# Designs tried in a protein design run: designed miniproteins, single chains, continued (2). Part 57

Each design is a single chain, and the fold is of that chain. pLDDT is the mean over its residues in the fold that is shown.

## One batch from the design tools (miniprotein)

Design m5958
Fold by ESMFold2-Fast:
Structure m5958 (fold): chain A 88 residues (1-88)
Amino acid sequence: MKYVLQVLAGPDRVEALLVAHENGKLTLVDAASRAVAAGSGEAAAALMRELLERAGLTPDVILADAATAASAAVRALAAELGAELRGP
């Protein structure tokens, strides 16, 4: 089984979905959403960390939009977790 953390940073909100991928099937494990200032990679990284701590899981892959993936905070978290960071 592979765990994928998908993160989307909108203009006023960040959303994170933790899914389990097995044999081509995706199953939702947990999700979190938070209202934030536009373009906050720090807020995205904080939400990701909170969701992962709550779930007690480490993702194998982090999927993020290009702007979020370019964030120093998000890149640092991916490196800390040993997760592969992928853009769309």
Scores: mean pLDDT 79

Design m5959
Fold by ESMFold2-Fast:
Structure m5959 (fold): chain A 83 residues (1-83)
Amino acid sequence: SEIEELKKRYEELFKELSEFISSLTAAPTPEQAKEIVKKAKELLALYEELLKLTGKEPDEFEQELIRSVQGALEKAEQALKDS
């Protein structure tokens, strides 16, 4: 189903983004920050599509995860602006 496919993509991207951030031992380079921005934006778009298709409101845990992704995006965009 469309929901199953989007959920799988969301879970894969979330894992990739989490592993990428966890692999960083210092502040991200501009290239690394661009990758974070790309992955975070794609993840947020997939999440919005899932909410639209399911008609369910995010629970508190999902809201915290999305806030974390949004925070990572904002920090990465700021790092690129300051570079």
Scores: mean pLDDT 77

Design m5960
Fold by ESMFold2-Fast:
Structure m5960 (fold): chain A 106 residues (1-106)
Amino acid sequence: ELSKEEQLERAKELVKEALEYVKEAIKAIEQGDLERAMEHLREAILLLTEAEELFRRAGELDLAEKVQEAIDLIREAILAIRQGDLEAAMKHLEEAMALLESVLAS
């Protein structure tokens, strides 16, 4: 199967793609398109779930945990959007982005 190096490269690519979806979701929230924002956040969760598995298989447990924390924050943002708490949603998404950027810097 994939080497450890290839697993890490693929995981980081998935994190980069997920960051793009989170940024698109933030723009959608700013435009009042909450349905589109939710769709983008669900796509980010899907990509990050695959990235977390790849980091775990590569033995990079600290990176896998950071990705899981970002997934949990994105889920909290989705719940906040559903409750109409857009300030809480934006805060959770900013925290998730910071975690994902720290993963890419590693």
Scores: mean pLDDT 91

Design m5961
Fold by ESMFold2-Fast:
Structure m5961 (fold): chain A 89 residues (1-89)
Amino acid sequence: SSRVDRLLEEMREILRRMRELVEQMKTASLEEAEKLMQEIARLSLRLIDIAIELSKIATPEQMAEVDRILDEAAKLNQEALQILKQKKE
């Protein structure tokens, strides 16, 4: 449906933005990296909200894409946390 397509596109856009933020964290100061991590956290919460909504209306094939996006977002969150740890010491 059009609604499912819009929500999937929003998830793809959020994932792309999370990748950009993680890349910015690599060259940022500690203070800037902490602010970027807060934005990544906000985007991650939005992905969870969309995934819950899609779980009610999406096909199994569409949910497979949702699962792949969530897996990639989890990897980006782990990378972001590792970058912060390295910047702190």
Scores: mean pLDDT 90

Design m5962
Fold by ESMFold2-Fast:
Structure m5962 (fold): chain A 74 residues (1-74)
Amino acid sequence: MKEVDYRGEASLSADGSASVTITALEDGDKATAQVNPDGSASTSTSPKTGLSVTIRQENGQWVFEVSGPPPRRP
């Protein structure tokens, strides 16, 4: 079992725009992704620590997918 302390914050606007900020407590790195009000999703990949954040919309619901590397050497 692998546990990594990270915090994610999502902000949704009435105009249809959305932003997600993921903060990795291990390195203090931040990854941000934004969605435009026209429905186009912009995915931002932060290759600094291997942290990736993707915003997708499915069935009228916002899906935020966050993937981070497991501790290689503690």
Scores: mean pLDDT 65

Design m5963
Fold by ESMFold2-Fast:
Structure m5963 (fold): chain A 86 residues (1-86)
Amino acid sequence: EEELKEAEKRHERLRNIGTALINYAKLQYQQAKDEAAKLSPEEAERVIKQAEDNYQKAIDTANALIAEGDAFLERVKKEYEEKKKA
């Protein structure tokens, strides 16, 4: 039971970190779009593409952290249920 509670706390922590990363990435992407609006269309396209690539990497990183938390919690729950059957 204690292992399950610690896994739930870790899951919540990683989810909160992932959410914060996504929110920060959205802010950075918005700032890049605002900057691009002051540039020529061709230069703006390059800046936006770079910002999209950076945003996607941040989202992928955040999702990976959340998925790691989910997988760990699922594993601990499964181990707990198997011990409960024994």
Scores: mean pLDDT 82

Design m5964
Fold by ESMFold2-Fast:
Structure m5964 (fold): chain A 82 residues (1-82)
Amino acid sequence: GAAEAAATAAATEAFAKLSPEQREALKRAAVAAGAAALKTGSHLEANAAAYEALADGLEKLGFPEAAAALRAAAAEYRALAA
């Protein structure tokens, strides 16, 4: 959806400004969060958890607008899962 497209664009721009180690750490955190959510929920809940983990990491690294876009996309996934 539109929130996913906006989140992808914002995350791509933020990632271009990060070191390879920072990108890898964020990717691992997102995968871990998604995998944990998938054990008790749907793939939609797993996608939401992964996006929220990316948002938390990017916010801590100084990208609050990218974090907001990712959280909006996560909220859409959770609404679809309900």
Scores: mean pLDDT 82

Design m5965
Fold by ESMFold2-Fast:
Structure m5965 (fold): chain A 68 residues (1-68)
Amino acid sequence: EEVEKKAKELEKEIEKNPDWRKYAQLAGYYFELGDREKAIEWLRKAQELADPETAANIRAAIESLERQ
């Protein structure tokens, strides 16, 4: 379970140095695992930390995932 292992490793990195990029990557891993609800949750966290332009792009990604 390579993706699951990467997600857990990234969660440990987030505990030490949280930033929107790490939250966005974690969302990607959960999406690959088929857990869209968790992917959306992590994208929302990334949106909160991101600059306005990046946050708008993350919001568009969330809307796309919610439509599926």
Scores: mean pLDDT 79

Design m5966
Fold by ESMFold2-Fast:
Structure m5966 (fold): chain A 63 residues (1-63)
Amino acid sequence: LEEHIKKAIEAVKKGDEIGAIEHASRALGAATDPETRQKLLKAISAVNEGDNEKAIEHLEEAL
């Protein structure tokens, strides 16, 4: 779980949108608690909207 979130953060920082969504989606698939799942869903939404700051914020909150 944490490894996928960290890779998603790294991908966002590098401008790798596809990698960010792939890693965040893998983290979402591994997450069992509702709070972590909500944060990951918000992060994926932020990546899709091009809001990299919000994406990183939500991913860091999911750690």
Scores: mean pLDDT 81

Design m5967
Fold by ESMFold2-Fast:
Structure m5967 (fold): chain A 67 residues (1-67)
Amino acid sequence: TETGELGYKGAKEAGASEEEARKAGNAAQAADDSGYTPLADAVRDAALRGDWKAAYEAAEKAGLALG
């Protein structure tokens, strides 16, 4: 849940549309839920630094790897 929220927030802060932000959030949460720890950690680490663009990029990468 929290990983997905951070992916969504990263996308919104980076200027993504609502549709893109929801996809980013879903991808980030799917990475966490599926045990792809490096992808989930990338989203969380970027968010902890306040680097929302990096959080969004990590979430998009998770979507590509898992989709």
Scores: mean pLDDT 80

Design m5968
Fold by ESMFold2-Fast:
Structure m5968 (fold): chain A 94 residues (1-94)
Amino acid sequence: VSEEELKEAEKTLESMKKLAEETAKLQDSDPRSAKTLAGTMLGEAIEFAKKMNREDAAEEVRRIREEMDRTGDWTAAAERVVEVMEKMVKELKE
C-alpha cells in the first residue's frame, strides 16, 4: 500500500476508536443511537476490508453484525470492530 493509503487507514482506525467510546456511553442511555453508531462502524469496516481485498476480515465483521443483532450488545460489537481494524492496519505496515 502507498504511504497515503496507510495514513488514511490510520485516520479511519482513530475515528472508529472514538465511535466505539461514544457507543459505550450511549449503550444504556440511548440504545437506538448506540445501535446506529455500531452499525455505521460495521459498514465502514466491511468497506475498508473489501478495499484492502481482505474478504476474511469482511466476513468476520459480518459475523459481528449478526451477533450484535442477536445480543443487543452494541458496545461489544463496536470494540470487536476496532480490533479487526487494528489488525488490518497493523498488517498494512508489515
Scores: mean pLDDT 82

Design m5969
Fold by ESMFold2-Fast:
Structure m5969 (fold): chain A 70 residues (1-70)
Amino acid sequence: MREEVERLRREIGERLDELAQLVRDATARIAALTSEREAERLRAQTEEEVRRRAREIDRLLREEAELERE
């Protein structure tokens, strides 16, 4: 149980770091685009991917909380 909680915490940390990198990369790419339509599409796609990754992180956080309850 305890080792499983530590593994989940590590996984959560890694996914948060990956999410931060995704946002940084997307921001740089959007800034490099000269087309407002392409920038808006990339922004929308990035927002969707951020929501998807946030949902996965939430799932892991809920699993960690459940394991802490025994």
Scores: mean pLDDT 81

Design m5970
Fold by ESMFold2-Fast:
Structure m5970 (fold): chain A 85 residues (1-85)
Amino acid sequence: LRERALELAERAAEKIEKGDFDGAVEDLLEMARLLEPVDPEAAEELRRIAETVESLKPKIDELTEEERKEMAENVLSRARFLIDQ
């Protein structure tokens, strides 16, 4: 479970860095579904993170590669913290 959740977190971060926000949201929501029966609080927080990523989609063309990388690092860090609870 945790290994699959980490894989999804890493994929979501990579997708954010590449500008694939839709794919990143899908991976984050899949993580939330996997964690729901074990840690519903972590699942809820992952849905919040997915909502934040989704809200930035209209500004994707205004984001620099560096800003996308920083966002990816932040999402990965937060997701890893939630898995490690």
Scores: mean pLDDT 81

Design m5971
Fold by ESMFold2-Fast:
Structure m5971 (fold): chain A 94 residues (1-94)
Amino acid sequence: SARDKLLALLDEMRALAAQEPDPERRATTLATVDRLEALAGTLSDEELAAVVELAERIRAWIASQGPQDPGAVAHLVAQLLLGHAEHLAARRAA
């Protein structure tokens, strides 16, 4: 399911974030992932599918740029996905 795919992606982001040498950036990325996981519990299946599709597109784009720092990848992916998920949730509240 889209939820299972997102949860697996969040676990991957946590593993990449653990490789971040800067403790402040590591803590920020992990907090972003935790917030995204909490918010995912409030999203519909269609909204979850949209977040997963965005994640796949972002990861494909990052991979096309060549070798990347794991912590930087986790930070970028987590921040962009959280922003999109918050936008979807806000659209429902309006």
Scores: mean pLDDT 83

Design m5972
Fold by ESMFold2-Fast:
Structure m5972 (fold): chain A 82 residues (1-82)
Amino acid sequence: MPPILALVVKDEAETLEEIVEGLAKAYPDARIVVIDANSTDETTEVARKMAEKYPNVELVVVPSREEAERLKERLEAESKAA
């Protein structure tokens, strides 16, 4: 399986574009999953824009940081099991 990089984000609108763009370009064969823990700023909109711009970037919005951390652990376990 291609490696999965999972990022848990919350209220990171100012830095998210630079981080995601850097990862998408550095690891074009990796699946980059941005897990938004129900941000209240423009983080979700920035993440959605990055997912539209880069084919290896995916956005998942979850209701809490606890759900985001659980999803990250599951995705990382799947990546290691391949």
Scores: mean pLDDT 78

Design m5973
Fold by ESMFold2-Fast:
Structure m5973 (fold): chain A 78 residues (1-78)
Amino acid sequence: MTPKQQQAAKVAVELLEEAGLEGIEKSDLIKKVAEKTGLSQSTASQVVNQLIAQGIITEEKIGKKTILRLSVLERQAA
C-alpha cells in the first residue's frame, strides 16, 4: 500500500468511526475518501474493498444501498 493509499484507509476508518453504527453508504464513503485524499474514486474504491477483504469494514446490503461499518464498533456493540 502506498503512503497515499494508507492515508485513504485512515480517512475511511475515521469517517466510519464518526458515523458509528449508522454507517455510510459505500458510494458516499468512496466519494468522501477520494475528495479528502485527492485520489480517484477508482483508487478510493480499491482501498475500501481492501479494508472489507481484511475484515476491518463490514458490508451490509439494505435494499438497493450498501452500508459500510467498522467491524470493531459492531463487536463492541454486541
Scores: mean pLDDT 77

Design m5974
Fold by ESMFold2-Fast:
Structure m5974 (fold): chain A 78 residues (1-78)
Amino acid sequence: MELSPERLREHQLVAKVAGILTEAHDSGDYEKGEEEIKEVLKDAPEHLKEAAMEAVKALKEGASIEEALRLLAERVGR
């Protein structure tokens, strides 16, 4: 099973970002969501930061939460 510390950390970060995106969508507070994502991902790989920021941008532009989560999943190295 691929349970390397690096992969586990990435999974935890993706789960946290998904939670923040969902809360931002439910509250409409995208600025707070963006701030929380930046703090969670400060030491994360650039690809994960870019994926998370694109998902937040999509939500700000009127995309559904399902679309934002799909964008996050597509950009995170799978």
Scores: mean pLDDT 77

Design m5975
Fold by ESMFold2-Fast:
Parts: structure tokens; C-alpha cells; sequence
Structure m5975 (fold): chain A 76 residues (1-76)
């Protein structure tokens, strides 16, 4: 559906955003925060690559995005 396409685009953009912050602003994060962001990115990519857009997987991806945003915002 169009809603699924929009969600996939947003989640894909967020993976790229994590990669951007780690590459350009890695000095702003603790080693523990960097590891957590990498784990969030890898889990998001795994869920995206599964092709399973169940409500449970959408909820998990949203939870991962929220966790990533919290880490990035705290480091700024």
C-alpha cells in the first residue's frame, strides 16, 4: 500500500541518518552509544530486509527509531 511505501521510505531514511551521525559526529557519542546506534541500525535493516510489514514489526521499527532519536538528541 502507499502507507507501507511511505513507512519503508521513512525507516530507510532513518537508517541513513544514523550512518550519517556516526560518520560525521562520531566524536559526540560515547563508545557505548556508538555500539547501541549500530545495533539499532542493524536491527532496523534486518526488519526492513525481511519484507514482513506486520503490525508487530512496524511497532518494533518505530521503537528502534525512537531509541535512536533519543541517543542522537542527548548527544547534541
Amino acid sequence: SMEEVVFLAKATIYVAEIDFFLEKFGDKFSPEEKEELKEIRDKLLSLLNSGDLSQENINEMNSLIDKGEKIIEKAQ
Scores: mean pLDDT 82

Design m5976
Fold by ESMFold2-Fast:
Structure m5976 (fold): chain A 103 residues (1-103)
Amino acid sequence: GVAKYLLSTNDIDTALTSGIMMGDGETVREIGKKGGLSDSQIKYMMGRAFFIGGDFKRAKDLFDQSLSLQPSSTIHRNLGRVYQRLGDTDEAERYFQLSDQLS
């Protein structure tokens, strides 16, 4: 996308990492859009940010949306971690098993 010509890959990666570590999913969304990331990648990165920020329900919704756009063992593993934090051990184990099958 045209937005990628305005920012280096290193600048985008650094800004995304900062937003994720701060738990700021809205900042991650804005940076991802400017960097020309896919909708699936943006939702995945936002999910990581909200997970770090402790908003496990919002992280789950974003990982579910990312997964619907692009199936990934990494997303299944992250959903397993979300379910562990929500106290749903049975669902966590199910997603970890699914992650192993897609490796």
Scores: mean pLDDT 78

Design m5977
Fold by ESMFold2-Fast:
Structure m5977 (fold): chain A 73 residues (1-73)
Amino acid sequence: MIDKILELSREMARRLGMPEERIEEGVEKLRKELEKKSEKEREELLKKVEEDKANLDAALALAPAEEAASAAA
């Protein structure tokens, strides 16, 4: 389940226009945090992340963020 939570977090960060290098740092930190949690806590966080993603998608649909000039990684 850790992998799924990290994947969803990456998707949200990418939708916010975050650079991949910042995403990787955040994902690495989140992974370590998740490894400290129990399976129940991971399941709860997964549900929250999915809900947060849905809320973020709805918010972005109302007012898309400014375009980011990112030509390369």
Scores: mean pLDDT 73

Design m5978
Fold by ESMFold2-Fast:
Structure m5978 (fold): chain A 79 residues (1-79)
Amino acid sequence: GSYVPSPEDVEKFEELQKLAAALILGARDEAEYERALARVRAYAKKHGLPDEAIVEALERILAQLPDNAYLRRAVEELS
């Protein structure tokens, strides 16, 4: 993505990346994956981060872990 967090949103974006990594990488089945994605979206909405911030966070994690199936799926579903 092309999303760049504003200075005031940097900490919120970093927490979004940590949350996405922890929940999506930890998903063991479809139900855990869907709950993980819902929680990531809920965090972004609560903190005023746009959908583009979620995509950017997921793409950054996927760049580090390109073989993770749920990360690839999340990027595909939101892109």
Scores: mean pLDDT 84

Design m5979
Fold by ESMFold2-Fast:
Structure m5979 (fold): chain A 87 residues (1-87)
Amino acid sequence: GEELARKGREAAARGDLETAIRLAEEAARQGNLEGAMEVLEEVAKRALAQGDWATAARALRLLAEIYERQGNLEKAARLRAQADKLA
């Protein structure tokens, strides 16, 4: 839950984006959708800043899936469109 999201943010902060994504997916699996979204948003921002388009696209697609699960279809569609432009 919350500890996984915290560890995910810490992983993203040190540049370990792959570990951050795995921790976000596990947080979402445990029902912490908001925590997972915070981690994935941080991963996407850092990946975009580094020019890592593949990692940014992956984080945005996972974020879109969570928004869709929450019923925010418009936000999910916009995130998928952004990801498709990257990779």
Scores: mean pLDDT 88

Design m5980
Fold by ESMFold2-Fast:
Structure m5980 (fold): chain A 83 residues (1-83)
Amino acid sequence: KEEEIKKLEEEIEKLQQQLDQYNQQSLDLSKEAMRLMREHPDDPEARERARELLMESTRYSMQSISLSVQIQILKKELEKIKE
């Protein structure tokens, strides 16, 4: 049981780090897209680039949601093992 608890805690920790990275990537991409739109409002190429960055940002955001669900499932399993 102690080894199982340790493995689950380590897995949760790894997924939490990945979640934090994906959230940061999503935020950074969104900020860059907004910057391009603000600095180059009349440039259609900048607008398309901003759209691409926003699409990439949404992909990271979707992955973050998936990771959050996985973390919650593992936390529930950890609670069952501890009790």
Scores: mean pLDDT 86

Design m5981
Fold by ESMFold2-Fast:
Structure m5981 (fold): chain A 71 residues (1-71)
Amino acid sequence: KKAEEIGKKATELIKKYLNLPKDLDSQIEFYKEMLKEIKTPEAKARLYAVEALKAGNDPELQEKAREYWKQ
C-alpha cells in the first residue's frame, strides 16, 4: 500500500514537471534525488531507463529497469 502510493506520487511529480531539463545528465540527477526521498522500485526503474537512453539504449540498463518493474 505505502510503496504503491509513493510510486504514484513520483509519477505525478514527473507529469507535473513536464518542463524538466532535456539533457540526460540533469534528468539522471533528478531521479537520483527523487530516489533518496521515496526509494521505490518505480523510481529505480525510471533512473535505469534514463541511464539507458544516455548509454544509447544499453540492453543491460534496460534489463535492470525491467527487473525493478517485476518487483
Scores: mean pLDDT 62

Design m5982
Fold by ESMFold2-Fast:
Structure m5982 (fold): chain A 61 residues (1-61)
Amino acid sequence: MSVADVALEYAEKQIKELNLKPTPEQLAALMRVVRDIDRNRASVEEALARVDAWLQEVLAS
């Protein structure tokens, strides 16, 4: 399982648990975050922090 896969599964779980309704633009931003995690060989801690930042943006909107 790649770090990008872990980040995506974490994001999907948080979306369900928090009953979030991300916009298509917010989902595109998540896909970009996951791609950047994969390309930059980010650690699990860095990956989850980037997903948390995205989740905060969704919650603020």
Scores: mean pLDDT 82

Design m5983
Fold by ESMFold2-Fast:
Structure m5983 (fold): chain A 88 residues (1-88)
Amino acid sequence: MAAKIMEEIMKRYVEASIALARELDRSPEVEEEIARFREVYEEQLPKRIEEAEEAERKKDEEYLKRLEEIKKRLDEVIEEARRAIAAA
């Protein structure tokens, strides 16, 4: 869902930026650069957004896994402390 919202926002942003660029300079060189931006936007941007969303999901999963490992280590230390107190 977030990826589709980002695609719609980026599409509007790109369209607005193209309109602004044409207002500032209507030369053939600017039109050629706009055509290259459209190619990147239509072909590469959706793939990059998908890759970024996947990377963020993996980071969140790795972060949770690290927290679970820290919790396990803390539980082991608490259990060792309880045994030491009981043995004293």
Scores: mean pLDDT 67

Design m5984
Fold by ESMFold2-Fast:
Structure m5984 (fold): chain A 65 residues (1-65)
Amino acid sequence: MSLEERLREIVEEALKYGEQFEKTGDPELERKAGKLEREAIVLLMREGKTLQEAFDELKRLVDEV
């Protein structure tokens, strides 16, 4: 699996948990979404991106969904 494929999976799963949190208010869903967001940032930083560049890339991926 490529980095792009893994990031897409993480973003899609995080968005799913975020949407469910907006509907239910379940704090476990918020925690799961936040954990996935941090995982994606760590992966991007391992590839040499700065924290800001990682956030910018995550926003780009979210906007593409």
Scores: mean pLDDT 78

Design m5985
Fold by ESMFold2-Fast:
Structure m5985 (fold): chain A 75 residues (1-75)
Amino acid sequence: ALTPMEAMARAAEALAATGDEAVRARGLQILDDSWRRDSSAAAVARAIEEVARLAEEAGHPEVAKTLRDIAAEAR
């Protein structure tokens, strides 16, 4: 299982892999805002799932799948 910090790092890498700077910027903002409020494993997993939905809606379904896999490993 990934620690919350490891899950955040891997989610940031997955966002960078989209090549879509708007999706990356918005996704990183969602992750940062969530981390500042609650850095628990459950909160981090929920934030990564929100970012996965953002990636899917923006046309990056493979990245969304990677993000969902990361969220599942975040406990």
Scores: mean pLDDT 86

Design m5986
Fold by ESMFold2-Fast:
Structure m5986 (fold): chain A 64 residues (1-64)
Amino acid sequence: EKEEIIEKIKKLLLEAGFPEEMVKGWAKLLKNNPSEKELEDMINLAEQSELPEVAELIREIKKM
């Protein structure tokens, strides 16, 4: 389930034009139980980038 959410986040970020290396970095951090601050920083960046669906998926991971 968590891996499925991460794959969806990766796809959305790539479709939005984010660099592949940045997307890989985000996926690795999300897979390895990031801190609450790291998750909040990712959510904030997704919202600033007008990607509310990515922000919502990261919130779902935070809830786990």
Scores: mean pLDDT 83

Design m5987
Fold by ESMFold2-Fast:
Structure m5987 (fold): chain A 80 residues (1-80)
Amino acid sequence: SKKECVQNRLVDFFKEHPELLAKINEYDKNGESIEAHAHSLALNYLASESEIAFLLNVAGALKLNKNQFRQLEKALASCN
């Protein structure tokens, strides 16, 4: 499913960027693990007005640099 794809891409992204863990813990109060955060964010992705709105909100909250932003954008775009 699209939710499962997005969730798996988010898990991979956060495992590749452990420096973001403090910021994601602050942003997503419902998660206690990378997997829980990815699940919560995947639900938010599906409920979002647009993919770009979701991406900008996450990028702003986590203060993603240009390379992290591009990586996440491409990862999410790979899910149909």
Scores: mean pLDDT 83

Design m5988
Fold by ESMFold2-Fast:
Structure m5988 (fold): chain A 81 residues (1-81)
Amino acid sequence: MPSEETLMREVRLSMELIGASVRAIEAKRRGDLEGLAEALREQSRVLRELARIRAEDAGDLDGAKSLLESAKRLEREAEEL
């Protein structure tokens, strides 16, 4: 069961993920492939940290695995740009 402290950390990371997602959208609108790649890598890093918190602090291994798969997909998309 996640603690209130774990949930607050997840909320903060979710806000950071939203910020990175907004940057990715703006970079894509401008045709800024380097900025898009950086934003996708930032999203991947946030997702990996969220996955670690899910696995270690919340005991949610299935949720952590899903987040890691999403992070790997975004990292691959960035490498293909």
Scores: mean pLDDT 83

Design m5989
Fold by ESMFold2-Fast:
Structure m5989 (fold): chain A 79 residues (1-79)
Amino acid sequence: SPLEEEIRKQFESWNQTVDEIIEYMERALEAYKKLEPDKPEHIKLLEEALEQLKKAKSVEEAIDILVKLAMQLLELEKK
């Protein structure tokens, strides 16, 4: 998908380590739960992505997880 490829390039330009990505996602998830508690499907996707990120062995694997999360969140917004 052209959109998926563009999203991937955006994350690749971020130039963060796996640990920095995890820290950012943990903070983002806590903020999201506080501000948007009525969106359980979004919260579930973020929690599942965070657990996958904690198991990631490389930045490339972390970016794959983030791209998949972004595509899943976009599909939820279409419904």
Scores: mean pLDDT 82

Design m5990
Fold by ESMFold2-Fast:
Structure m5990 (fold): chain A 69 residues (1-69)
Amino acid sequence: VKVKKEDGIYYISAEDAKSLGMEEGEDYVFKDGKFVKKHTGAPGKGETVVSVTKDKAILSGDIVDELKK
């Protein structure tokens, strides 16, 4: 998976997001080295939310560090 950076924001392509099991229009959390679909409700404390658009999935810096490890 190729992580890109633009204007301080990290992201992966929608195709790469789909290969990781993420669907367009859904929100995911990164947990135990995987992206898990977000359940209805507020994110848990310390959980980083990944929003998948038609073009890309936007990553926070914490997730980028784990993906590059």
Scores: mean pLDDT 68

Design m5991
Fold by ESMFold2-Fast:
Structure m5991 (fold): chain A 65 residues (1-65)
Amino acid sequence: MAEYEKLKEEALKAARDWAASKTLEGRLQAGRRLAAIVKETERKLGKQVGNDILYEASITRAKLA
């Protein structure tokens, strides 16, 4: 579904921005974006899909940090 693919890509971008950020301010901003994307995913596609996107974003951040 196009909506799922879009939300997943935005979440992964936020995770990459979080890992790449060298300032506390930048990390907080990226984290807020990721949280907003997960909430929007839960609202549109359900909590399970939101959890799946959050999990993949967390793995992406961990690999880069």
Scores: mean pLDDT 80

Design m5992
Fold by ESMFold2-Fast:
Structure m5992 (fold): chain A 68 residues (1-68)
Amino acid sequence: MPSIEEVIEEIMKELEAKGIDFNSPLAKEFEKQVLRIYTLYHDGRLSHEEAVEKLKELEKELLKKVEE
């Protein structure tokens, strides 16, 4: 099972490979939401499975907004 940090790293690498501009407002909001999920996970408020699911949904939503 990959760590939460490894899941975040793989998502960021995929977004970079797809040409996402990390200076954009959409990418900055995504980074804030990722940090929130990471914090909730380390505080024991989210399980590993719940945190990974939320991170993958955030990635999906960012990609949809970039394609609009």
Scores: mean pLDDT 82

Design m5993
Fold by ESMFold2-Fast:
Structure m5993 (fold): chain A 79 residues (1-79)
Amino acid sequence: MEKLEKEREEALRELREMDFSEEELEEALARLDRMLSTKEAAMAAAKSEEERKKIEEVARNLEELRRLLEEKLAELRAE
């Protein structure tokens, strides 16, 4: 968990340093929303408890990324 948190923090730092356009943020958010919309079906299709935990972890990480991208987009649109 701690190693994954560090990797996530490094990815977030890199993302923060990137100069995203409004269009790029909208495309990224649309992609994340599409991925998240398949979570319920993926969970239902999972064959093991380990697979379900992996799906939950991925979905949680995607939700966190979506929140950060939404914040960046709102900041750009406030201008």
Scores: mean pLDDT 71

